# Ledger of designs, part 64: designed miniproteins, single chains, continued (5)

Each design is a single chain, and the fold is of that chain. pLDDT is the mean over its residues in the fold that is shown.

## One batch from the design tools (miniprotein)

Design m18348
Fold by ESMFold2-Fast:
Structure m18348 (fold): chain A 82 residues (1-82)
Amino acid sequence: LIEEARKLLEEGKEKLKEGNYEEAAKSFLQALRLAIEAGDEELKKEAAENLYKVINEASKAGKLDVVEETLKEAQKISEEAR
């Protein structure tokens, strides 16, 4: 779980660097889900912070819609986990 979440964080960062906001957002969302399942608060925070970076970059590129939907999903997941 933790190892998979960290791999997804790295993949998401690489996709973000390439301008692939949809894949980056998906990777960070999956990392967030795995961090919640593992009960790792710090990893959960890191995944959420990287997801915020994706929304900022996607907004600058005019692709905010894709990232906004993923962010809403992440918020619901965080609420359900508590």
Scores: mean pLDDT 76

Design m18349
Fold by ESMFold2-Fast:
Structure m18349 (fold): chain A 75 residues (1-75)
Amino acid sequence: DEKSEKVAELAKKAVQAFKKGDYEKAIELLDKAIELATDAEKALLLEQRAKAYEAMGDKKKAEEDRKKAEELREK
């Protein structure tokens, strides 16, 4: 559906921003994707956002996102 397509588009743009070293832009795009995502999609998006936070030195936010992703995968 259009919502899932939008999530995929935002995630793709976030990966591109991350590869360019634009971690702030990657996080912004992932924030939007997570808001639209299903629980099944959120685990992967949270892991991607955690990597961006880690690259920026925000270890606490990275850890929080990894814990949320783990909880979603335990279902």
Scores: mean pLDDT 84

Design m18350
Fold by ESMFold2-Fast:
Structure m18350 (fold): chain A 67 residues (1-67)
Amino acid sequence: GATTRRAALHDILEALEAGDVEGAIEAVRNARKQGAISEELADRIIEALEAGDVEGAIRLVREALAE
């Protein structure tokens, strides 16, 4: 539901803002596994982080939270 999605996105954002890329990837994987976020969003965030684009990952999470 929307509450679960919002909580998952906040966990991901907190890890990213703390510079914890490994924690952010784990949070994204957990959110994807639980169905809290779409597979498409999860894949995009992971791809950005694997490319070293932390700012892009933060932008994706913030845009998702603004919905």
Scores: mean pLDDT 84

Design m18351
Fold by ESMFold2-Fast:
Structure m18351 (fold): chain A 65 residues (1-65)
Amino acid sequence: DADIALLEAFLAENPNDAEAWVGLAREYFKKGDLEKAKEYLKKALELDPNNEEAKELLKEVEEKM
């Protein structure tokens, strides 16, 4: 996946970018990889615990598990 590869390359250089972790979680959610989506959303929330987008997406992921 071009989008996943791009986000992974970006996060290798910018591991503390909570928005990029949310983006990576979104791509895995689109693929149906709910476990990886949840893992990366938790990573985003560790970096930014008030990130509303990460909280909303995590609820959607958990509802589909």
Scores: mean pLDDT 83

Design m18352
Fold by ESMFold2-Fast:
Structure m18352 (fold): chain A 64 residues (1-64)
Amino acid sequence: SLEEEQRKKLERIERNLPLVLKGSRATQLAAIHELEELLKTVKDEEIRKRLEEILEQLRQALAA
């Protein structure tokens, strides 16, 4: 299902997050853009909340 696909995508994003956080500013900006686009398509509130938490972490990394 679409929901299962979105959950698996979130799990992959979570797994890769430490590498993105240690990456370049360009890598972090690209990840933020991809997450914002994903949030436009995701309707599940649990998945949306977790994506928003990851976005906040990436925004904090950019601000540092």
Scores: mean pLDDT 83

Design m18353
Fold by ESMFold2-Fast:
Structure m18353 (fold): chain A 60 residues (1-60)
Amino acid sequence: SEELRQRSIEITRNSTPEQLDYWQPKMEQLVAEMAKSDEAERQALISAFVDELEAELKAG
């Protein structure tokens, strides 16, 4: 889902350099997982990841 991906990119853009470094490879892995996953699983993976990202960024 492009919309969720764009939002996560926007979020990471406002995070600290350390968090960006950690999340970047995890984001790439998520994208790769989505490519080989079912639509339902893909949405679940993205949703869980975005939720975690938002919580971390909002806390910082």
Scores: mean pLDDT 72

Design m18354
Fold by ESMFold2-Fast:
Structure m18354 (fold): chain A 61 residues (1-61)
Amino acid sequence: MSEEELLAQISALVKQMLAETDPARRAALYAEMLALAAQLPPGLRAWVEQMLRKEMARWEA
């Protein structure tokens, strides 16, 4: 899968997570996004993981 395809899938999962109200399902979507991000180059992966952590923190606030 290309970087562009990985980023597109992560973007789609972020939209699903933002619409999800069940914390367990949000956690599952977050884990799936991290698994996709692990396939990205280190620099881009770090940026994506930081962005995902900020989104998760928003749901806990």
Scores: mean pLDDT 76

Design m18355
Fold by ESMFold2-Fast:
Structure m18355 (fold): chain A 88 residues (1-88)
Amino acid sequence: MLEELKERVLELARRLAEERDEERALRLARELLRLAAELVDAATPEDFEEVKRTLREAMELVAEVPDEVIRAAAEIGLAVLLSILDSR
């Protein structure tokens, strides 16, 4: 389950970075943040470093998103999730 969630998060981040249609990009961004939140919720302390690495990779991919507002929203969402893991 955890590995599948990691792969889906990275796949959505890649798709979002390549998406040129604003409505589809918004839908992808929402799905990305939903799955990233599920990944964080599913993580046990033993998984934290692996999940943080996945979130950092997703942030690097999201930095390439063409729409500035969608990019900022996705980057902020992923950064908040990283902060939650750091505080646990």
Scores: mean pLDDT 86

Design m18357
Fold by ESMFold2-Fast:
Structure m18357 (fold): chain A 100 residues (1-100)
Amino acid sequence: MDPELQELTRRLMGRLAAEGREDLALLVGYLALLLENQGLTEVAKELLEVAERLLEEGRYDDVERLVTESLKIVEDESLSVEEKEKKIKELIEKYKKELA
C-alpha cells in the first residue's frame, strides 16, 4: 500500500475502533485496499481525508454513508475505473461542501 494511504487508513481505522465502530474500521480498510488495487490511490487519500474531518466533527452517520456509498461504487463491476473515479470524486465534493 502507498505509505501515505496506509497511514491515513491506519489512523482512521484506529479512531473508529476507539469509538466502538470496529464495523466501520473494517470497511475503511477494505475500501482503501480495493481503491488502491484499481489504481485509485489519490482519490482514496482524498476520500479518507474527508472521512477523517467528518469524524473530527462527530458526524459518524456521514462517515458511514460516505464509506458505504464509496464501497458500492468501487465494487460495481459494471463501472469502468474512470467512471468509479468520477462518481467517488462527486461523492467527496458533496461531503466537502457539508464541512464548509
Scores: mean pLDDT 85

Design m18359
Fold by ESMFold2-Fast:
Structure m18359 (fold): chain A 71 residues (1-71)
Amino acid sequence: MLERLLERLREAAEREGLSEEETQEDLEEFRRASEEQQRLAEALARLEEMRREGASDEELEEERKRILEEL
C-alpha cells in the first residue's frame, strides 16, 4: 500500500512540474514518517494478538516494555 501511494504522489508531483530533486526529498520524508507509524501499528497489533491468544497480564506488560525500549 505505501509503495503504491508513493508512486502516485511522485506521478502527481511530476504533472505539477515540481523538480525531481525536491519531489524525491519530500517523498523520502513522507516515507520515513509512514514507516515509523507502520512499525508502531505493527507492534501494537502484535501486542493485541498476544492478548487474544490468552497471554497473561505479566506477559503483556513485558512485551509492552520491550516495545517501548526498542522504539
Scores: mean pLDDT 71

Design m18360
Fold by ESMFold2-Fast:
Structure m18360 (fold): chain A 80 residues (1-80)
Amino acid sequence: SAMDKYKAIMAEAARRADEVKEEVKANPSTTPEEARKKMEEIRAEAEKKLAEHPEAAPYRDAFLANLELMEKEIVTLAEK
């Protein structure tokens, strides 16, 4: 179903964001700019995939807001 595809897209993006977070933790030399760029790539891919499922639009804004929050947390972690 469209909802299952939406959940799969969200799960993939969240998993990739967690990978960036673990990379920042494992390599303190990772710059905030590098972390932001990786998160922007994840967001762009998720937006592209979600655009193919307009029926999921009511949930899209909340999901994208969560990705933005994750980006802020990961970038802040890289600033240390």
Scores: mean pLDDT 81

Design m18361
Fold by ESMFold2-Fast:
Structure m18361 (fold): chain A 80 residues (1-80)
Amino acid sequence: SLEELARQAREEAVKLAKEYGDKIKKSTPEEALKIFRELSKKAQEIAQKLVDAGVPGRLASEIQGEALDIVRKALAERAK
């Protein structure tokens, strides 16, 4: 179902964001930006695949946004 597809994608996106967030916390500021950009592209790709599969764009954007919020928080902590 589309609901199950969206749920699995959300779990994957959040897991990736947490892994990338941990990498950001352990990296240099320059490397942190590179890691953030890599996760941003992956989150966008996950959202696009959901839309292509017929998941509503609003839900796909919410999943992308949740992943980005996790990694943005890690980047902000690293920027101190």
Scores: mean pLDDT 87

Design m18362
Fold by ESMFold2-Fast:
Structure m18362 (fold): chain A 78 residues (1-78)
Amino acid sequence: LAEASDNLPEASPEEQRAVAEAAAEEAERLLRRGELSAEEVRELARRLRGLAEKARAAGLTELAAALEAAAERLEAAA
């Protein structure tokens, strides 16, 4: 998840959306398996919201929406 986030600045908008969705799904999977704590999931959600703000500032509205949805989904799971 952290590794995937580090690659976002150099990725295309399509790749950024895919990474955001994959990160959210993986975090939910790990939380259900007990490998990722609720605190770690909330921290990831906070980071995704930060990325959404940056994406919105860059005019990547669809990416920003996807990142916000992913963060909301993670917060609900935590």
Scores: mean pLDDT 71

Design m18363
Fold by ESMFold2-Fast:
Structure m18363 (fold): chain A 80 residues (1-80)
Amino acid sequence: MDKEQLEEIADEIFKELLKALKKSEEELKELLEHIVLSLKENFTKEEQEYILEILKEKVKELGNERLEEAVKKLEEELKK
């Protein structure tokens, strides 16, 4: 998959994380588990790392601690 498509996927994940953050802790946790499974099943390790880097950049610009912790947890799970 090319970098433009991976960036689009990261953007969609970021939008879903923002929506879940506004709803509840439970929905955010469920979304994180779903994202981890989806990324592991459908993307190579290199593609997963690229998506994660884009997400880190977006979350860092937003400055939201809950999203930063969520992305750190995603990185931790993907490294297994």
Scores: mean pLDDT 81

Design m18364
Fold by ESMFold2-Fast:
Structure m18364 (fold): chain A 97 residues (1-97)
Amino acid sequence: MSKVEKLLERIIEVASKAMEKADFDKQVEIAVVLIHAATLLSAVRSNPELEKKVSEETLKKIEQLIDEAEKYVNAGDVDKAIEKLREAVDLLSKALS
């Protein structure tokens, strides 16, 4: 399994955990992140060559953002978790373009 696929699966996992702790309004924002991450995962699985577009430096930054999001979810700070997950997905989306 590729590093890009593993990072997207981690975004989905952390976002799903955030969903369980979120109020109704924040669940909508998390759902948007989940849809975007799932769309990128589908694209990468359909075209593995897209993984070559993502630099090791970009992968490391995305991993750091996911780690920060997970810490915020564990602390109950859903707003900051959404912010970090959104930044991770946006960065990965740009790298895959």
Scores: mean pLDDT 87

Design m18365
Fold by ESMFold2-Fast:
Structure m18365 (fold): chain A 57 residues (1-57)
Amino acid sequence: MEEVVRGLEAAREALAAGDPSKQEVLEHYQRMVEAARAGKFDEAVEHARRALELYEK
């Protein structure tokens, strides 16, 4: 999870810097990071999955 959080944080920063069309992905990335930092890994996993699904679509 640590490496995943770090990688997704970097991706989120890149997306937040320039792509408004990825708004939904950014929101799920934000919630994922917040949940992971709070130790709520089940919630973090759910948001990570949704962010990836939206991004990969």
Scores: mean pLDDT 67

Design m18366
Fold by ESMFold2-Fast:
Structure m18366 (fold): chain A 129 residues (1-129)
Amino acid sequence: DKLKIEILLELKEYALEVLKELESLKTAEELIAYIERILPELNEEDQKIAQSIIDYIRSNPNLSPEEWERVRSAVVYLLARSKAREYGKKYNLSEEEVELLAHEAVTLALLELENPEAAEKLLEEIRNS
């Protein structure tokens, strides 16, 4: 579906922008403030997930590099899902389609930062399916 590919690419670019913002955050306090700021953009279920992340950071403020990466990935996914839901309302996509688009967009964004060639290959496979 051409429309779904266009939405996927826009969501991937959005996820990359969010990842850059999150990478600029240097302290647990800055990360918590960022998550608290985005809470109103999330639905009730995702607000609970975001609050659980805040609670985790507050109890573990000395995050390892691996924990920082996992938290950033989780936050990007929440924001990408919120953005995908906006497209879902506009184009009458199901919740399943919204979830899949958000998941694929974040996967492509993370893969592009690690291995751009693999990201291009995965995108070609998605286009051909």
Scores: mean pLDDT 87

Design m18367
Fold by ESMFold2-Fast:
Parts: sequence; C-alpha cells; structure tokens
Structure m18367 (fold): chain A 81 residues (1-81)
Amino acid sequence: RPLSKDEAYALFREFVELMRAYERGEITKEEFLKRMDELIARIPDPELQAAFREAKELYLKGEPIEDVARRLAKKIDEILS
C-alpha cells in the first residue's frame, strides 16, 4: 500500500521524537534502537524505508538531530513528489 505524504510525515515526527527522547535521557540506547527498528519495519515503501535507515545511521555516526531531520524531510518530499 503506497504511503500518503501525511502518513510519511507522521512517521517522520515519531522518528524525530525518538531521537529527542534519547538525547533527553528519557529512554535507553537499547530502547531507542528497538523503537527505531520497529518504526522503520512499519514503512511499506522501500525507498522511504531506505531513507529512514540512512537517517538512523547518520544519527548513530554523530550527526545532530536538526541535520538528520532536515535531510530526511527533504528525502521524503523527493520520494513522494
């Protein structure tokens, strides 16, 4: 089933909130990784799934949340336009 832009941005907001919760110390690294993988697994579009996986990897490599979020939002727009 193809994702709508609204559905993709709902996933995007959930993704960003997971990064913020982890940085605030509200969840452990193990819980963060588990929740992130569960979110990515729910994405039916392979291009969007790959974009979210890339964003996860960039964040784990030390990119700031704002940069990861900006890049992912741009990719979502490109894939769904």
Scores: mean pLDDT 85

Design m18369
Fold by ESMFold2-Fast:
Structure m18369 (fold): chain A 76 residues (1-76)
Amino acid sequence: SDTSLKRLNLSHSDISDISFLANATSLVELNLSHNKVSDISPLANATSLRNLDVTGNKVSDISPLAGRDIAITGVK
């Protein structure tokens, strides 16, 4: 439904811990670019997520999101 679409831009925010996103089940687009994130496991429950930007972070392991139809940009 169009009324449930959520987008969140957290770029350039000096973020390292994203555990606060563990309950973001309606999130569709997330921009985390240019932060200090290395662990995206809190996003395992973001079942609506379709676009994730981790450019400029330290994310190399995307296994928490493996097998899901998500466009992920900026993995190291």
Scores: mean pLDDT 81

Design m18370
Fold by ESMFold2-Fast:
Structure m18370 (fold): chain A 72 residues (1-72)
Amino acid sequence: NAEAERLIEEARKHEQAGNFKEAADLYVKAAEALPENDPRRPQLYIEAARSYAASGDNQKAAEMGKKAAELE
């Protein structure tokens, strides 16, 4: 999961900088880079949803929240 770990690290850096849309996009990519049954995927979609909401993109936030719920 080197790619997923890299993407999570990049997402966290963007969050720290206040770049919430870029952070959210990277959390989505990280979730998709993980195997289908990886238990971290729902949490990454939750982080993406939170970051999209912080960026003002409520539609994408709702979509990511739904993905997280469907995986749990």
Scores: mean pLDDT 85

Design m18371
Fold by ESMFold2-Fast:
Structure m18371 (fold): chain A 97 residues (1-97)
Amino acid sequence: MPKKIKEYLKKLGLPELSEEELEKVNEILQSKGAPPGKNTLLELIAADEMIEEKLSFREAAEKWGLSVESVVAGYTWLQTSKKSLEELLKEALEELK
């Protein structure tokens, strides 16, 4: 799992994920309409931190090693979901149990 995802989960008091658990979390989020691909959770974290830290899409993309389009996709879905990323992650983790 990427170090930046581990640090984000720790900040929220959530457990560290294995690679298999991360893949399952991505699949659960994607089933709810999140952007497809291996970077789903990373794109959502980048969008969440962009909002929190008042970064531009470009600055968030550079910080997280993503394309601007990936950050925009994550942001758009978070705005449409009307839920916080923390709430969405907690729901996905409950579906893993």
Scores: mean pLDDT 82

Design m18372
Fold by ESMFold2-Fast:
Structure m18372 (fold): chain A 90 residues (1-90)
Amino acid sequence: MSVDEALERIRGLLERMQTASEEEVLRLVHEMSRIARDVFENSSVEEVREFTRKLMDLINELEKSASVKKQMLLGSLDLGVITLAVSMER
């Protein structure tokens, strides 16, 4: 999928997390990780960099209104995205 399509899907999942149960939050985090991985495997380094920057912005926006538990899960996703992007540039 395109970077814009992936970001739109992730935005929808992040918005759903605001009202989601703990079980649903974990499922949504896994779905977001799957989408991010698909972008990393099928995109250029420049596209991955742009995707990572925009994804981090979306996660940071949600963290400001999320519970501590949801913030911890979002932080884990953010670190995973950064690690994958850095690994691909090396």
Scores: mean pLDDT 66

Design m18373
Fold by ESMFold2-Fast:
Structure m18373 (fold): chain A 57 residues (1-57)
Amino acid sequence: MPELDLSGLSDEERADALYEAGKKYKNPELFRAAADIYRELGDTEKAEEYRKLAESL
């Protein structure tokens, strides 16, 4: 998987990009990264959902 350049994205756009990549590549690290961003944004329910998706892979 080539590395994504996320430096120009907002936190929400970065989290969405990581979630989509996690779904496409079935990579739990990408779901965890998206969950951490949502947690920092205050969306704790979405963060927990994505963390559980990472753990289920």
Scores: mean pLDDT 75

Design m18374
Fold by ESMFold2-Fast:
Structure m18374 (fold): chain A 92 residues (1-92)
Amino acid sequence: GPAAQEGAEYAKKQAEKAGAEAEARAEGNTVTIVLRGLTVSQQMGAMAGAMAAHMNGAEARVEVRGDEATITITGPSDELAGEGAKLVGRGL
């Protein structure tokens, strides 16, 4: 929904500001964020954001492969999915 889309856009903008390549998409209450060109520090930040999303009631999955991270946030609501994605963006 709208909050998940806003969260996806925010995460993408934060990643780009941090010097990474990013794609983010929202479908229902799920936000998928793909980050490329990440430093180890940025990968740790993205994982910390995903953990914060999980602690705030969203489901978070993180897959790291080299300098690429795929983060999937599924909220019990559109609002929680969006907030979870914003937490990932703030970690960058």
Scores: mean pLDDT 85

Design m18375
Fold by ESMFold2-Fast:
Structure m18375 (fold): chain A 86 residues (1-86)
Amino acid sequence: GEELAREAVELAKEALEYAKKGDLIKAIGLTIRAIGLLLDLELRGAPEKAIKAAELAVKAGMLALQGKFEEAEELLKEAEKLLEEL
């Protein structure tokens, strides 16, 4: 479960960078992949912290698509902290 949660956070970080560059199509694709990883974690009954980290990653990706970059960065920082506790 931990590996999938870490991948979701990395995808969301990449989505944020593409969104900042104005590449919204790439950012959307990366955010959809993070959503898929969150769903996989939930279906597997992963630890609550792993699911929470992936939820924060997905929310950060969605905020980045809205141009809310500061809010997205704050959520990614929270997700990274949760990953350090796994």
Scores: mean pLDDT 87

Design m18376
Fold by ESMFold2-Fast:
Structure m18376 (fold): chain A 64 residues (1-64)
Amino acid sequence: MDEEIKEALLLMRAAVSLLAVKNHPEDKEEAIKDLERDIEEARSMGLENAVKFLEEALEKVKKA
């Protein structure tokens, strides 16, 4: 898979998770786990911009 495509997908998934938690706070724990997995995947691929965005998304979910 192309790294740019993977980065775009990870960023889209993070945005969807943030929106979902805002509308359904009960899904917060699942969203945190999903974001943590996506952060690990982004780090393993060296996607620094994706890692930064995902970490920001994780902090927003934790504060929600």
Scores: mean pLDDT 77

Design m18377
Fold by ESMFold2-Fast:
Structure m18377 (fold): chain A 56 residues (1-56)
Amino acid sequence: SKAEEAVNNMVDMISRIMSPEDVEAVRKLAEEALKKGLSLPEIRSLIIQFLQELQS
């Protein structure tokens, strides 16, 4: 789906700047959000929030 494609692109992008462990955590977060039927903007917001919390 378009949402799955967008999520895969985001995961690929972060894999260039983050550890494999953190990338896996983001991927799991996105997969759970997709499974729950969250919209793409909601999934993006969750990923951004998670990345910000990771740096804290």
Scores: mean pLDDT 79

Design m18378
Fold by ESMFold2-Fast:
Structure m18378 (fold): chain A 68 residues (1-68)
Amino acid sequence: SAAAELDEILAELESDPRIRARRVGDDTIVAETTLPVEEQIGLVLRLIGDYPSVSVSLEGNTITVRAL
């Protein structure tokens, strides 16, 4: 389910000290990163590939994950 995928994503993102991730409401994660742009893009592509029940977007240094 999307809820289970969000819980797994939050735990994954919180495991990296360069990422500050938080849950916003029931369906959204917002993560501020200090990662280089290439690593941010790689992370976004990995999340899209691994988690089919969420949408992932990158704006500046902020990754937003939303339940579909």
Scores: mean pLDDT 86

Design m18379
Fold by ESMFold2-Fast:
Structure m18379 (fold): chain A 70 residues (1-70)
Amino acid sequence: DAARRELRARAAEAERRGRAALAQGDNVTASKHFAEAARLYAEIGDYGAAALAAARAQELDPSLVLPRLS
């Protein structure tokens, strides 16, 4: 539906911003963007994409507290 399309578009945008920050060496900012992407993917039930984004965020900033993915 429209809400799912919007959330997926926001998740994709968060991933793009994360990659841009990573390319500039800003691992903390990149981690926050990937964490947001993980949350948005989990909201739409795409747990595979959510898990990958969450793992990337944790690798870039191990101190980051992420919401549970299920």
Scores: mean pLDDT 80

Design m18380
Fold by ESMFold2-Fast:
Structure m18380 (fold): chain A 76 residues (1-76)
Amino acid sequence: MMRREEEASRLSLEGERAFAAGNYEEAARLYERALELEPEDWSLWRNLGRAYEKLGQTEESEELFRKSEELREQEE
């Protein structure tokens, strides 16, 4: 079916593995790549926000969490 959805899912899973390993910069990069493919996936915005929070980028993480919540409200 759609290659973009499969690639985004793969990148998201790789990002989760990087995050679990404490590789927050790599996790952020993988989530950003997944968001290029699926910009409406609120869970990717939330996961990117968590990675930025771990990197000490608090202002950026707050903006990402807001974006995630806005998209989640639209889905619900």
Scores: mean pLDDT 82

Design m18381
Fold by ESMFold2-Fast:
Parts: structure tokens; sequence; C-alpha cells
Structure m18381 (fold): chain A 61 residues (1-61)
């Protein structure tokens, strides 16, 4: 379900210490991907990529 995908993404990123903005972007990405009929694995992968891209931009500042 969309709720399960969102929960898994949020818990993973919180455990890894991601900033709230990255978590919010990842959750939004996961919801969109899941609603578009993407698999759970694809939705999670896209969400984690969005969070990582955000964090990498912060590291370069």
Amino acid sequence: SVEEVVKEVEELLKKRGYPDEAINLAVATAEIMARLGKSKDEAIEEALQAADDYVERLKKL
C-alpha cells in the first residue's frame, strides 16, 4: 500500500539521520510513484535517490 511505502521510506531516512527537508521530499516522491502504479521497490528507490540528491547538494555548500 502507499502508506506502507511511505512509512518504510520515512523510518529508513530517520534512522540514517537525514534532514527533515530530505525526508519530506522522499515521502512525496514515494507517494507519487506508488500512486502511478510503480512497484514498492521502485517507489522506495526513487524516494531514497531524491533524499540522497538533496543531501549531496548540502555537502557541497
Scores: mean pLDDT 82

Design m18382
Fold by ESMFold2-Fast:
Structure m18382 (fold): chain A 66 residues (1-66)
Amino acid sequence: APLSPLERRVAQTIARRGEATAAEIAEELGVSQATVSRALDRLAARGVVRKERRGRGTVYSLAAPP
């Protein structure tokens, strides 16, 4: 299967923003940061998103089309 419904919404949010933090995605989707972080970890493991350290936080951008 390509992506779960949550993973698809997370990827679409990143696509619209260009890049996003887990907190920004959680706020937009109305879910917990823990839920978003788990989805982002799965997307990164699949090569869909790129994880980058930026200062004290982590930002995510699309590495491949969702």
Scores: mean pLDDT 81

Design m18383
Fold by ESMFold2-Fast:
Structure m18383 (fold): chain A 58 residues (1-58)
Amino acid sequence: RAAEEAFLALTPEERKVLGLYAQGKSLEEIAKELGISVATVRRHLERIRARGLLPAPP
């Protein structure tokens, strides 16, 4: 599957953001865990969505 390659192509921060988001963490919780701003977390999520790694709701 292309999804695994896309996941590995993410930066370590993007991978952590995806993992924490998949666990149901809020953007604020993810930002706190990684020591970055909520705006930076949102940027990472946009890149992850662009790679097709975040599903759209049904």
Scores: mean pLDDT 72

Design m18384
Fold by ESMFold2-Fast:
Structure m18384 (fold): chain A 68 residues (1-68)
Amino acid sequence: SMEERMEVARRAIDDVVTWSVENGLSLEEALELVDRVIDHLARRLKMSEEQRRELREEARRRVEEAVG
């Protein structure tokens, strides 16, 4: 379902954010990495443009809170 795909993507983003912090990535590096991961997930999970936008907004907030 759409909800299940979004939850899988959010979990993957959380893992990437955690990995970025643990590996000392800058805010800019972490944002670039997360954007690439979201693009990959959106293609793989066949997400809509709206879902992709929502994930990017959520991921940006998480990166800024954790790294910046």
Scores: mean pLDDT 83

